# Designs tried in a protein design run: designed miniproteins, single chains, continued (3). Part 20

Each design is a single chain, and the fold is of that chain. pLDDT is the mean over its residues in the fold that is shown.

## One batch from the design tools (miniprotein)

Design m8669
Fold by ESMFold2-Fast:
Structure m8669 (fold): chain A 98 residues (1-98)
Amino acid sequence: MVEELKRLLERIRELGEKMEESDYPKAIEYFREALRLLAEILRLGGLDVGEEHIENAMKKAEEAKITKEKLAEIGRFLKEQAEEAIKNVEKAVEESRA
């Protein structure tokens, strides 16, 4: 569980960075992929989250006319949150062994 969670968080960090650095078409693709990884993390936590929720989120983003600037902002947020979550997971594992 912990190793899989850390792997998913590291992938979200990378996607957040790519969302900030990429053009609009690639940024929107990375956003969809990040939502899929978030759904996997939620499923590890016992929540029933599927493709339906991802498609609804993408539809709302399209209806809201999400901009490249907003995708870059979301990417930065995802990167920062993933980095913090990785540190918290590593600290919790280390403290449980001490």
Scores: mean pLDDT 81

Design m8670
Fold by ESMFold2-Fast:
Structure m8670 (fold): chain A 68 residues (1-68)
Amino acid sequence: MSEEEKKLLEELIEEVEKLSETKSIDEIFAWIQQKYQELLAQGIPEEVAEKLAKEALRKALLIHSKKQ
């Protein structure tokens, strides 16, 4: 993973953590899907955007499972 991709991932993870304090898992999934489309629209390669979205989704699921 490049330094730029790592920074984008860190920013996405921080946002997911903040959203997880007030939003349901379904709302976070919708936000991640929207963010994925935004990354594609910005010209981020599909493989990179998908990887970032998957890591954000994985983090959201981990936070949700910890609340159970």
Scores: mean pLDDT 79

Design m8671
Fold by ESMFold2-Fast:
Structure m8671 (fold): chain A 83 residues (1-83)
Amino acid sequence: MSEEEKEKIEKIYEELPEEIKKKIEEVKKKLKENRENEEINEKIVEELKKYLEEKGLSEEEKKAVEYELHKVGAELLKEEAAK
């Protein structure tokens, strides 16, 4: 992913409605709490995807959310590598 694509995605995420951002932060918290349980994490992500589709998010907005969730995964991997 290019630097320009990252900036575009981050801008799209910042422009999301407050209720969507709160839902994403709630999902991030649940993913961090359940990091060792892959099945629960898959279900949490699936429920978020359904919620975003029901709210009528565009494909670009959905990509911005997926990028934000990938940052959480990368952060957890960095914490593991630092030990």
Scores: mean pLDDT 71

Design m8672
Fold by ESMFold2-Fast:
Formats: sequence, C-alpha cells, structure tokens
Structure m8672 (fold): chain A 87 residues (1-87)
Amino acid sequence: SLAAAEEELAREAEEVWRESGGDERALLELLREKRAEFEREGTNKELAFGLEAALRAVEIKETSKSDEEARKKLAEAHAALKAERAA
C-alpha cells in the first residue's frame, strides 16, 4: 500500500506541476492536502510524516531571513518531528 500511495502521489504531483506551469505553490497545496488525507484515513503514516517534514522545510526556507536562520530552524523542526514520532 505504501508503494501504491507513493506512486499515486508522484503521478498527481507531476500532473499538478505540468498543469500549473511549474508553480511551487500549487505543488505545496497538493502535498498539504495529501498529508491531511493520510492523517484522516490513519494510513500511510510514514509517507504522511515525510510530507510533514518536507512541508516544514519549505516553510522555513521561505520565511527565513538568512541561510543561518534557516539551518537553525530546520534543525529545531527535525528535533520536534523526531520527538513527535517517539513512542
């Protein structure tokens, strides 16, 4: 099921990328929607976790004033995600 979910996500991402003419915002919206879908279904938790990590990394890059600030915030986000996953 994970492989099938990854294949479907890749296909949808390629379609959105092509149809939007390379609009990063359209792709990010798709990834957010898919993460929310997986969370609601309680399935593909590993893929949902990966999507959350990727989305946080993009937000940090977009909102950071410098590469140094981005590196610091990314490290903090990774630590937070690891703590959230720890059970």
Scores: mean pLDDT 72

Design m8673
Fold by ESMFold2-Fast:
Structure m8673 (fold): chain A 70 residues (1-70)
Amino acid sequence: SEKLEQAKAILEKEAPEKAEALTEALEAVSRGDLQRARELLRKLAPEHFAAFLRGFQEDPVLAAKVFAAM
């Protein structure tokens, strides 16, 4: 997906220290592995993991930008 590659590029550019873990969560969402994505996001953003899980499903580019700004 072009949107997946754009989201990965944003994470690598704007939040390189978080990029590896966030990319794994984003790729899990793209595979439909919502359980794995939830486990990863719960560790990275415990108070907001449900919102980021939904964001990566609906608008991964915007969600990546928001996460990078945290």
Scores: mean pLDDT 79

Design m8674
Fold by ESMFold2-Fast:
Structure m8674 (fold): chain A 79 residues (1-79)
Amino acid sequence: KKEEVERLMEESVRRARELYEAGDWAGARRVLEETGKKLGELLPEEEARRLTDEVSARAAASGELARRHLDELLALGPP
């Protein structure tokens, strides 16, 4: 059971991170939502939420950096 949870978390972070780096925010969010549902079936609600938050934080870190970089590039655009 815990091995399944660990595998889901690792795969979800990887996939969501790849989607965030590709600029597919909707796809990344979908992956995180599906992961949260699967974790909720395997774990008590409190644990599932905690692990889902961890997956989101790790994946979103890459997404936040990519988004910040895009915001900076847009700010340098012509009038």
Scores: mean pLDDT 70

Design m8675
Fold by ESMFold2-Fast:
Structure m8675 (fold): chain A 62 residues (1-62)
Amino acid sequence: MSEWQKRVLDLAEAHIARTVRDPEERERLLERLRTGVEKNKDDSEKFSEEITRALQEAEALA
């Protein structure tokens, strides 16, 4: 992944860690996010969609 993608992922992971209080749900969401962005690292649009989806799911789990 590029440097900017790593920074965006780090910020998203930090947000999920603060927002999702259940440790098991938090870990599942983080794993899905990491897997999704790694698969889509060469597609900036799909990468952004994976970030957005994870943040929306975190908000729903908050």
Scores: mean pLDDT 83

Design m8676
Fold by ESMFold2-Fast:
Structure m8676 (fold): chain A 85 residues (1-85)
Amino acid sequence: SEEQDMLDQIERQVELIKKYLDYIKDNNVSGVGGLLGLIDITKDMLDYLLSITTDPEIRERAERLKKEVDELEEEAKKLQKKLDS
């Protein structure tokens, strides 16, 4: 379904966000701004999916991903402050 395809795309983006965040942390490189932009896009996709879905399984998975993305956003913002110092 289109909703399942969107959820699969969001899951791939969350995995990329995690890998990108780890890469920045491990190498002390710039790029957190780009990461925050990807997080914003991912959050918008999740909010859209949650607004349209009537499937309880898709809703549960999307809500878990939203919590995970919110945690990743907090980590990225903390890292941005550290790197800007």
Scores: mean pLDDT 85

Design m8677
Fold by ESMFold2-Fast:
Structure m8677 (fold): chain A 80 residues (1-80)
Amino acid sequence: MLSEEERKEKVERLVEVLKEELESMGLDAEKVREVIERVAREFVELYEKALAGKVSKEEFRKFSVEAAEEILKAAKEATA
């Protein structure tokens, strides 16, 4: 299980990566920052569960794709 510090660090890193990717596509990441932060937190929690064997690799991958689609849709709506 990840410590509170480790979880926070992983969430912050994922938020920065997602923000940079959205900005590279010409999307307004700042307008959807709350969505990015929420999804990043959920992703890290699910990743932790996958490492503990509570979630299959396939389930984790599926969630990752769905989460990416949710962020992309939100960013496109906010940018339009």
Scores: mean pLDDT 78

Design m8678
Fold by ESMFold2-Fast:
Structure m8678 (fold): chain A 60 residues (1-60)
Amino acid sequence: SFVEVGKNEYASSDYLKADVTVYFDGKKYGFGSKAEAEKFAKENGAELVEIGKNEYKAVK
């Protein structure tokens, strides 16, 4: 199941709000915290680069 975690954004039912947005491989992902976003980037062999307030890009 998915719930709206931000304006027009959805995540699993375990997420109530997306505080951080990450762009990776042409797609947009929402995370509840910067730590979760950093974990996602590392698992994909990428580094987080801040591109805006609570917005990051995962780059190799």
Scores: mean pLDDT 69

Design m8679
Fold by ESMFold2-Fast:
Structure m8679 (fold): chain A 110 residues (1-110)
Amino acid sequence: AEAEEAFRRLKAGIASALLLEELPPEELEELAKKYPGVSIEELAKEDPRLKKLLEEAEELARRAIASEEAREEVIEFLKEVEIKLTGDAEAVEKEVEEALPQIRELFRTA
């Protein structure tokens, strides 16, 4: 089940990035306060909007596993979201560079 766990982590990461891009910060804070410690997968069972977002994340994860081009697109998207949140492109680039071995292993395992 190592491949299943890796795929679940990829899907969750992509879903979180999509959620941050789509929802305003105040709504994200409200969700975190109402459902502390609840995964996005469990929240998606009750919310059709989150279910759609999780389905989109799963499709992106599957494409990224099958294609090097799609994998680069997903990594670029995740970087853009983090840059928008932090306002520090240099710090995000360094973090991604340091995390690349783990990210590559995750894609290889999934």
Scores: mean pLDDT 69

Design m8680
Fold by ESMFold2-Fast:
Structure m8680 (fold): chain A 71 residues (1-71)
Amino acid sequence: EEIEKLLAELESLERKTKDGVTVDPAGLLRRVIDYYGLDEETALEVARKAIELLKQGYDPVEAIAKAIKEV
């Protein structure tokens, strides 16, 4: 339930960035979850932190990388 809500928020951000940038934050996060084999709880924490960093103006790639490091 919570992961679906966070992914929906990332997809909303992707929609806004589609008009100005080509980066897909939701797709990047899904790839990272699959690559690292993250459990649902860790994936939720990474998603929350990545969204926070994106709102602070970090690049989507950098935001996700920092979120992984801080979790």
Scores: mean pLDDT 67

Design m8681
Fold by ESMFold2-Fast:
Structure m8681 (fold): chain A 119 residues (1-119)
Amino acid sequence: MRERLEAAVAEAQKAAGADSPYVRFHAYARLIAEATDPEELREAARHFADVSEQLAKDAEANGDEETAELYRILSEIARRAAQGDPEALELMKRFAQALVDGDYEALKEIAEEARKRLE
């Protein structure tokens, strides 16, 4: 898993020409989408939770409360998935796949479903 995490981050950094929390967010989402083993999915979700929390703080610092709330929701769902919550694992897999596919409508629906599950 560690080598796959490092390789995915390096590939995303090379493609984007930069290292940023946003690049890492997409790299970890791709690993979640490609994970075929629950333990690999949980490890990738842990890193996704950490980077989502950082993006939430960055958005809040810029006064973007809506974007900050979205990243906090994603961080919390990913944190639950990392702990082995089956519903959170399924939701993270669906979110990651939609993000990799560039399916903005699916991303919006999944994020709203995640928000309702945290209420």
Scores: mean pLDDT 78

Design m8682
Fold by ESMFold2-Fast:
Structure m8682 (fold): chain A 80 residues (1-80)
Amino acid sequence: MDGDDQVQLVNEFLKEAREKGAKDLRVSVTPEGRLVLTAYDANGNVVGEIVLDLSKLTPEQRRQVLSRIGDLRLEIQEQK
């Protein structure tokens, strides 16, 4: 997956998480340096999961992706 495909995947994931009413977003980093994003609903069910290879993103794409993830995290926190 190239960087543009990964940015689109993130945008679609975040949109679906918002539409499905995600109440928790977990972020982890694998030993290989991949970013794993998992969204959960109010019942603890997984509503989406994606894996990103940050090494394939430009510095600008990385900033955009991380900023958008942060925005969703803040939105979830504000809903509590």
Scores: mean pLDDT 78

Design m8683
Fold by ESMFold2-Fast:
Structure m8683 (fold): chain A 62 residues (1-62)
Amino acid sequence: MLSEEEAQSVAAVAGESPEAAGRGAEAAHKLPDDASREQIEAAAREAGTSPRGARGIAQLGG
C-alpha cells in the first residue's frame, strides 16, 4: 500500500492536495492485497481523490 511519501508524490503529479491523495491511498489500503488496479482506482475515487490521482494510486499500489 502507499506510504505517506508515495501519497505526497501522487498529489504533486496529479495537482491535488496531499490530504486528497492520502484519503485515496487509505481507501485502497483497506482492499485485499490481490485487488485489481480497477478496484484500487474505484476505491480511491470513492474516497474523493481526483480521477488522475486515483490512477496514480492504482499504478503505485497493488
Scores: mean pLDDT 70

Design m8684
Fold by ESMFold2-Fast:
Structure m8684 (fold): chain A 71 residues (1-71)
Amino acid sequence: SLEDLEALAEAIASAARSSRLQLALEYALGKANIDVESPGPFASLAELRAWAAELGVPEEYLDEALAIFGL
């Protein structure tokens, strides 16, 4: 159905965004020299920011990563 196709398209777009969010955190973790496995997948930027804060990632490194990954 159209609803099923719309749900699938949203799921694919959400997964792609979650992958970019995870890469952004991995970049920021690497720049901060924090040797920890990135949690994920992430559903939102707010969830990513909460995890970054918990892991001790500097806000400026996360903002740089978000710009690089088009988030």
Scores: mean pLDDT 79

Design m8685
Fold by ESMFold2-Fast:
Structure m8685 (fold): chain A 95 residues (1-95)
Amino acid sequence: HMHEASAIAQAEAGDEPRLLRVTARVETADGKEVDVEIYLATASETRLLKRAKVKSGETVEADAEVPPGGYTFVAHARAPDAEITRVEVEVELLP
């Protein structure tokens, strides 16, 4: 069976352009690899920032320069032969 799970984080870039880091973490019951995609959604578009195949407990990072405003980041995990037990997404302002 194909397992899919998503996590969503929202970020506000404020009144000036920002460089944001998005970190996705995925866990599986059996330690198998999963395909992870990180998307950036704005009012006008949804854009794939990064796609990676990772093992359970590993992270996928994507950096995005964003104009002022609010943003939604989505981490989507897919595994055809692994049980996905957790998906987390975190957004931080880079110093």
Scores: mean pLDDT 78

Design m8686
Fold by ESMFold2-Fast:
Structure m8686 (fold): chain A 96 residues (1-96)
Amino acid sequence: DEEERRKLEEELRRALAEAAENADLLADMFDAVADRLAAAEDLALQERAAEFLRELARAGETEFTPAAERLEALRGRDAAGAAAVLRAVADYLRAR
């Protein structure tokens, strides 16, 4: 639903602004996006998630560039694979 997607996008934008001090919050937001993508195909949300990963890479988290590229490659092809990429990002953020 459009309202759910906009809420997740706003939460991700907020988490990115706090990312350096709140990796757990950012991880929780990526898990929420992964759950949404696993439940229903949402190409716009998947594309926005890839943009967020590229924004993180530009901010100095260069390890997220491969994740963004993988998510882009899976667009419209493998929703479960896209969700797995985002869960891996969340796991990475919690482990550091």
Scores: mean pLDDT 74

Design m8687
Fold by ESMFold2-Fast:
Structure m8687 (fold): chain A 94 residues (1-94)
Amino acid sequence: SAKEEAMAEIGKIVDEIMRLLVRTRPHATDEVLAIARLAEELFRLIREDAPVEEILGVLERMRELALATLADDPAAAERVERLFEEMERIIREL
C-alpha cells in the first residue's frame, strides 16, 4: 500500500539520520536515544492515521533535536536537514 511504501521510505531515512548522528557524535547517547523514541512515536502516529499536522509536529521535534546535536558540524547538519525535508515531503503526501 502507499502507506506501507511511505513508512518503508521514512524508515530508510531515519536509519540514515541515526547512522550519521552516531558517526558524527558517538558520545551523544542520550540525544540519539531521544531521537529514536521520537521516531517510534512518528511511526505509531502514521500507523494510526493521525492528522498530518500531528505527525509533522513529532517530525519537527526530531529535526530540532538532531540539528541541536549537530550544531558544531555544519556539513552533517546540512545533510540531516535535507533528510528531514524529504521525510516532510513523504508525510505531506500521506
Scores: mean pLDDT 89

Design m8688
Fold by ESMFold2-Fast:
Structure m8688 (fold): chain A 60 residues (1-60)
Amino acid sequence: GAMQAEIDARAQELAERAKKAVEEHYKRGDLGMNEEDAKKFIEAAAKAAEHTVRGLAARR
């Protein structure tokens, strides 16, 4: 069944994937921002992904 552990696992996985995708765009120069702003954006994207997964509450 859907458990909090499954939600946490999915949230972490999506956060890691979002972080990696944003880092890849930053390395390609697609973001046009400095290193400090890129770091904050990466952290914000990861948190947004976690919040989205938790907000969907998985299966209930």
Scores: mean pLDDT 73

Design m8689
Fold by ESMFold2-Fast:
Structure m8689 (fold): chain A 68 residues (1-68)
Amino acid sequence: MKPIDYKAVAEALGISQATVSRLVKGEAYVPLTAEDYRRIKEVSETAYEILFERDVEHGIELIVEAVE
């Protein structure tokens, strides 16, 4: 995989690089908007894939509840 540019992702989200590292490792959770995901994808495709997959898994219950 391409390496994660922690600095660029931190700047895109307005958070610290340490927080980005914790988010990617699954050690922290921060709610991300569609706009946040768009910005992450522009600066790091790898970080986008990791964080999007995490939020899909976290949000899947809402999708299942709606569709059954």
Scores: mean pLDDT 67

Design m8690
Fold by ESMFold2-Fast:
Structure m8690 (fold): chain A 78 residues (1-78)
Amino acid sequence: ELTEEQRKALERLHKALDLDGDGVITEAELREWLEAESDEPVSDEVLAAFMKRLDINGDGVTTLEELEEVYLKSLKES
């Protein structure tokens, strides 16, 4: 389960990545955040699964809530 600090970190990441208002989170930025959080490199397979889940609506817009759910689910499955 995400801590309050992890939630705030995800919110900052989402805002930083969506600074220009395109609503798209890049794999590179997401990988950097995940690796910083776990202090270990994240496999391409785990990252790909995580990114696929972020695009579940197909609208190209990722909400903070969706980002949190995908992160938690990725941790449970990995």
Scores: mean pLDDT 62

Design m8691
Fold by ESMFold2-Fast:
Structure m8691 (fold): chain A 96 residues (1-96)
Amino acid sequence: MFKSKEAARLSMELGAYLLALATEKVFGGSAERLERYARLVLEYAKKLLETGDKEAIKVAANDVSAALSLAKETPGVSEELVEELEKLKKELEEKI
């Protein structure tokens, strides 16, 4: 699947942050904590985009899409973060 160990590692880390974000949502965590994990998803998805690995970019696109949905459903998450997630989702989809 992944062409590099770095892409594989970053994909696993991204998945862990997405799981943490989903966990905060399920257990009624604060908007601030959910936003923190959404920002980590954003950061690691950008790193996956930089690898140029199409399979890594597909994983990042799916995970950013999931994080975006969770952020939009959570009152108190910043509109700027939602916009950054939407922009990154489009960039990732354009590279597939």
Scores: mean pLDDT 82

Design m8692
Fold by ESMFold2-Fast:
Structure m8692 (fold): chain A 66 residues (1-66)
Amino acid sequence: MEEIEKELLAVPREELLARVAELVRDPSAGALVYEALHIPGREARVRAIAEILVADREAPHRVPRT
């Protein structure tokens, strides 16, 4: 998480969207990231996106629930 958060915080907003699109694997996580992009405050936004990306990377190995 810290590694991803640091990486995202270092990129400009325009590159942030492109980089996030590259890292997202699950469409559900993609929707959450898109919502997080509307969070006011860059630091809070980057933190939320990083947490979503980490969860997405971990979750794909889990059996689909609903």
Scores: mean pLDDT 67

Design m8693
Fold by ESMFold2-Fast:
Structure m8693 (fold): chain A 88 residues (1-88)
Amino acid sequence: SAEVEALIERIIAVLEEQIAELRAQKGRETNPEARALLDQMIALHEEAIARLQALRDARASLEEVEQAVREFEARLRELAKQYAEVLA
């Protein structure tokens, strides 16, 4: 539906903004383990964008989009936890 397509485009825009923020953060980061985790977070966002674009092209349901977002958020939380532990 047009509403699901609009939702996907909004999510992609947010993920692209988050990638820009993560790249800026990596530019300031001197810890090599923290930099590697930031690279993994960036790659995860890029993977999520590709998945959302594929779901849009396939005219996926709202449920499929919500599931993709939940899976992304769960993986991101784990990486963010590891990043926080490296900086402690």
Scores: mean pLDDT 92

Design m8694
Fold by ESMFold2-Fast:
Structure m8694 (fold): chain A 79 residues (1-79)
Amino acid sequence: MKVLVIGRSPPIPFRIEELREQGYEIIDIPTNSTPEEIAEILKKEKPDLILTTGSLEGKVREALKMAGLVGKVKVEILG
């Protein structure tokens, strides 16, 4: 299973540790990535989960629309 991470503010680091222990592969994305760049990574990696912050939710939502993955990938919002 794969998780896509965009965001670094607590509690994200603690959640990443939990997911690694559960056997998730962590794919870290820079917070300054564009929706188009995130959409390409979503299509390539096909993550089971996206982990982000409230401030980045809009960008993640646009990337999911671009990738055609709205409602197909779980989004977990922390912070």
Scores: mean pLDDT 83

Design m8695
Fold by ESMFold2-Fast:
Order: C-alpha cells, then structure tokens, then sequence
Structure m8695 (fold): chain A 66 residues (1-66)
C-alpha cells in the first residue's frame, strides 16, 4: 500500500472521529472509505496493516468514550 493511501486513510479516520465529537453522528465505514478514496475491503485491510486493529475495534474504542 502506498504512503499516500495510508495517510489518506488516517486522515479520513481522524476526520470521522472529529465529526462525531462535533455533531454526535458517526460516519459509516463506507463513507470513511469513500473519503479515503478506497473500497470498504481496502479500508479494512489498511486499518489492520496501519493500526494493528480492525476497523470495528478502532470505531468501538472512541465510540465507547462518547
């Protein structure tokens, strides 16, 4: 996976978290993938490769603090 794609995915995840904190609405996994310019399947793989966790685990971690 390219460094550009990894950065885009990280930025999309942080943007999703920020929007949730500001609006109380959590973007869908599909919307996050679209913002990163990747498929949902690619997002799942990329999050595992990049963060060592599943997309669901990452979303649960900060969602549980809300």
Amino acid sequence: MSPETRRRIREALEEARREFEETGVLPSVREIAERAGVSVRTLHRAVRELLGVSVTEWLFRWRAEA
Scores: mean pLDDT 72

Design m8696
Fold by ESMFold2-Fast:
Structure m8696 (fold): chain A 65 residues (1-65)
Amino acid sequence: MQREEEAKKEREEEERLREGALRLGRTAAEITALVRPDMTEEEREELARRFAEAWLAGLDAAIAG
């Protein structure tokens, strides 16, 4: 019975990590835009996603190592 709830908790934790990563990525992109005001909105959104993915990959590597 608990197997279903454990899978659900794992999903919720992954979703929260993705949301947190996106917030972190957006903050990093906004800071980058302060020194590079020539960036377009699209470039900032792309940068935010890239930072989010890099942070998640870094966490995964740190947990595995």
Scores: mean pLDDT 74

Design m8697
Fold by ESMFold2-Fast:
Structure m8697 (fold): chain A 63 residues (1-63)
Amino acid sequence: MLLEQAKRDLERLVEKGESEEKIELVTYHYITTARLLNKDELIPEIEAMKKKAIEELRKKKEK
């Protein structure tokens, strides 16, 4: 399931302390995949996951 895979991948990137750029690249891949599958309705949720992942990554780096 696309949304579940996107969520798990983004959570893993945050856990590993990867860069914001890496999170954006992975998110872009999932957005492109959603468009190719004609599931554009999933894009807002993927964008929300990206924003949350970046916020969590920033908090992790401040600790």
Scores: mean pLDDT 81

Design m8698
Fold by ESMFold2-Fast:
Structure m8698 (fold): chain A 57 residues (1-57)
Amino acid sequence: MADKELLFEEVEISMEIIKLAVDLTYNTADKEEVEEKIEELVKKLEPLVEKMKESLA
C-alpha cells in the first residue's frame, strides 16, 4: 500500500521538475530561483527513489 503513495509522489515531483525545466527554457525571468527549486525537488526525489528500490528488492 505504501508503494502507491510513494510512486505517486515520485511522479508528481518528476512532473514538477519537467514543468520548471520547460519554464526555464521559455522564460528567462527568475532563472536562479527556478534552478534552485529544481535542485530542491531533485534532492527530495532521491530519497523517494531509494525507498522505492528498497520496496521492490
Scores: mean pLDDT 73

Design m8699
Fold by ESMFold2-Fast:
Structure m8699 (fold): chain A 84 residues (1-84)
Amino acid sequence: GTREEGLRVVEELRRLAERYGHERLVELADRVERLIREEIGGGEVDEVEEEFERLVEEDERARRVVEELEKRLRAERERRAAAR
């Protein structure tokens, strides 16, 4: 389900942000996880997503964390396709 997928992605983001020492991304990952767990529908999701996009555009370290996350997500998708 979408909730389970979202939580998995956010958990990976948080781990990567912690490994890179990126406090702001850790805080954003925590906020996203809370919204997914406790909120069903709401403009706060859009606001957090916009803040995340801005952070990735403006912060080189945040961009590297997101690139690593995207790489891992692509590898998981390819692994899933190969296992069919």
Scores: mean pLDDT 73

Design m8700
Fold by ESMFold2-Fast:
Parts: C-alpha cells; structure tokens; sequence
Structure m8700 (fold): chain A 65 residues (1-65)
C-alpha cells in the first residue's frame, strides 16, 4: 500500500537523520522512538507510523539546524 511504502521511506530517512545527531542522549532517545515506529509498521499501523515519523523528522531537523 502507499502508506506502507511511505512509512518505510520515512523510517529510512529518520534513521539517517538520527545518525547525524552528535548528542548521545538525544540520539539514544531517537533510536528508542525508532523501535516504537518499527513495531507500528510490524503491526500494519502504517498511518500511525507515518504520522509519528513525520513528527520525529521535523524535530530532528530542528535539532540539526
């Protein structure tokens, strides 16, 4: 489905952005949130995963700015 493909694409983007975080504490929080998103994808909750990933990506980009 389109939502599944979008979720997987955003998951890969979030992973790459988290790897750019220099602060170990903030990076570890991002990695923990990423595992929660992976569970949502495994459960087929693609819409919820996409919404959570969009928020994560926005927050990480603000940290990297």
Amino acid sequence: SADEEEAKKLLEEAKKLIEQIEDEVIRNIGLHDLKEVEKLIEEGKYKEAVEKLKRMIKSIKQILE
Scores: mean pLDDT 85

Design m8701
Fold by ESMFold2-Fast:
Structure m8701 (fold): chain A 75 residues (1-75)
Amino acid sequence: MTPTIEELEEFHRELVEIYRRYQAGELTPKEAYERIAKLHKEKLGIELPELSEGGAADVLEYYRPTLEGIGRRLE
């Protein structure tokens, strides 16, 4: 099913919260990625692959401009 605008905004808020905690050094790349993967599964029904610490760090860096953009729009 297509998520509502409200459901997508909630998803984005939770996604940005995880990313901010990662940026603050409160989460390792793997911990941040695992929380993001869980959020995708629970909110969107999308299963993300399991990654190593290095793989998780690379994925987070690749999506950094997108995550920062979402964060700026929510502020």
Scores: mean pLDDT 77

Design m8702
Fold by ESMFold2-Fast:
Structure m8702 (fold): chain A 95 residues (1-95)
Amino acid sequence: KTLEELNEKGKDPEYQKEVIERIEKTYEDALKRVEEAAASLPQDERDRLLKDTREFIEKLKQKAIEAAKAGNIVDAEIYETFLLMEAGFAISLAK
């Protein structure tokens, strides 16, 4: 039932737009948190962590937006979740 409801909502361009806007905000907020956490690291470790993390979460953002545009809202939410997990892992490494 829930997956069928998400698939129906995924056909609505307005809902797709809301999901895309949420993903973009999630990406911006996650990147800011990683950058703030990395600020406490030595420059060489900070630069490496930021480069690797930005590259990975940018790819996940792109996949999430592609899925949302295709009406695959479940896939979009999965990629958004992986983006948050990667950001959280990067923050934990900076502690």
Scores: mean pLDDT 83

Design m8703
Fold by ESMFold2-Fast:
Structure m8703 (fold): chain A 65 residues (1-65)
Amino acid sequence: MPSREELEKRLEELKEKAREIPESQLQKGMQVALYLGKAEELLRKNAPAEEIEKELEKAEQLLKE
């Protein structure tokens, strides 16, 4: 299971990648932002690492498409 520090680092890395999404892919950018926002909220609430990782994986998968 990933540590909180690893999840926070992964969130920041994905936020940086999300900034590079072009305006032509606005819908994709909004969806990525939603998943990252959920992961951030879960981190703040000390939710289980598995739930945080799930939201981060959704954002990462969408960024790879």
Scores: mean pLDDT 80

Design m8704
Fold by ESMFold2-Fast:
Structure m8704 (fold): chain A 83 residues (1-83)
Amino acid sequence: MSEEEIRNIREALREAIEEVRRLARDPSASARELVVKATAADLLLVALRTATEELSEEDKELERENREAVREAEEAARRLEAE
């Protein structure tokens, strides 16, 4: 896979993480939408891990940010379902 293709996956993952964080902080978001968007971000992380032979420090930071964003989304989804 080319450096450009890997860069595109990183950019897509950053955008997905930002969307997950936005929805987790949006009181009007649905639990379903949060789960769908968090799943999409996780799939992009899987694509990045598969595309690279070894994760760079930038990739490891994206993995950490994704883990945190998904956790926030799961907590928000549980809260929305309880309301």
Scores: mean pLDDT 81

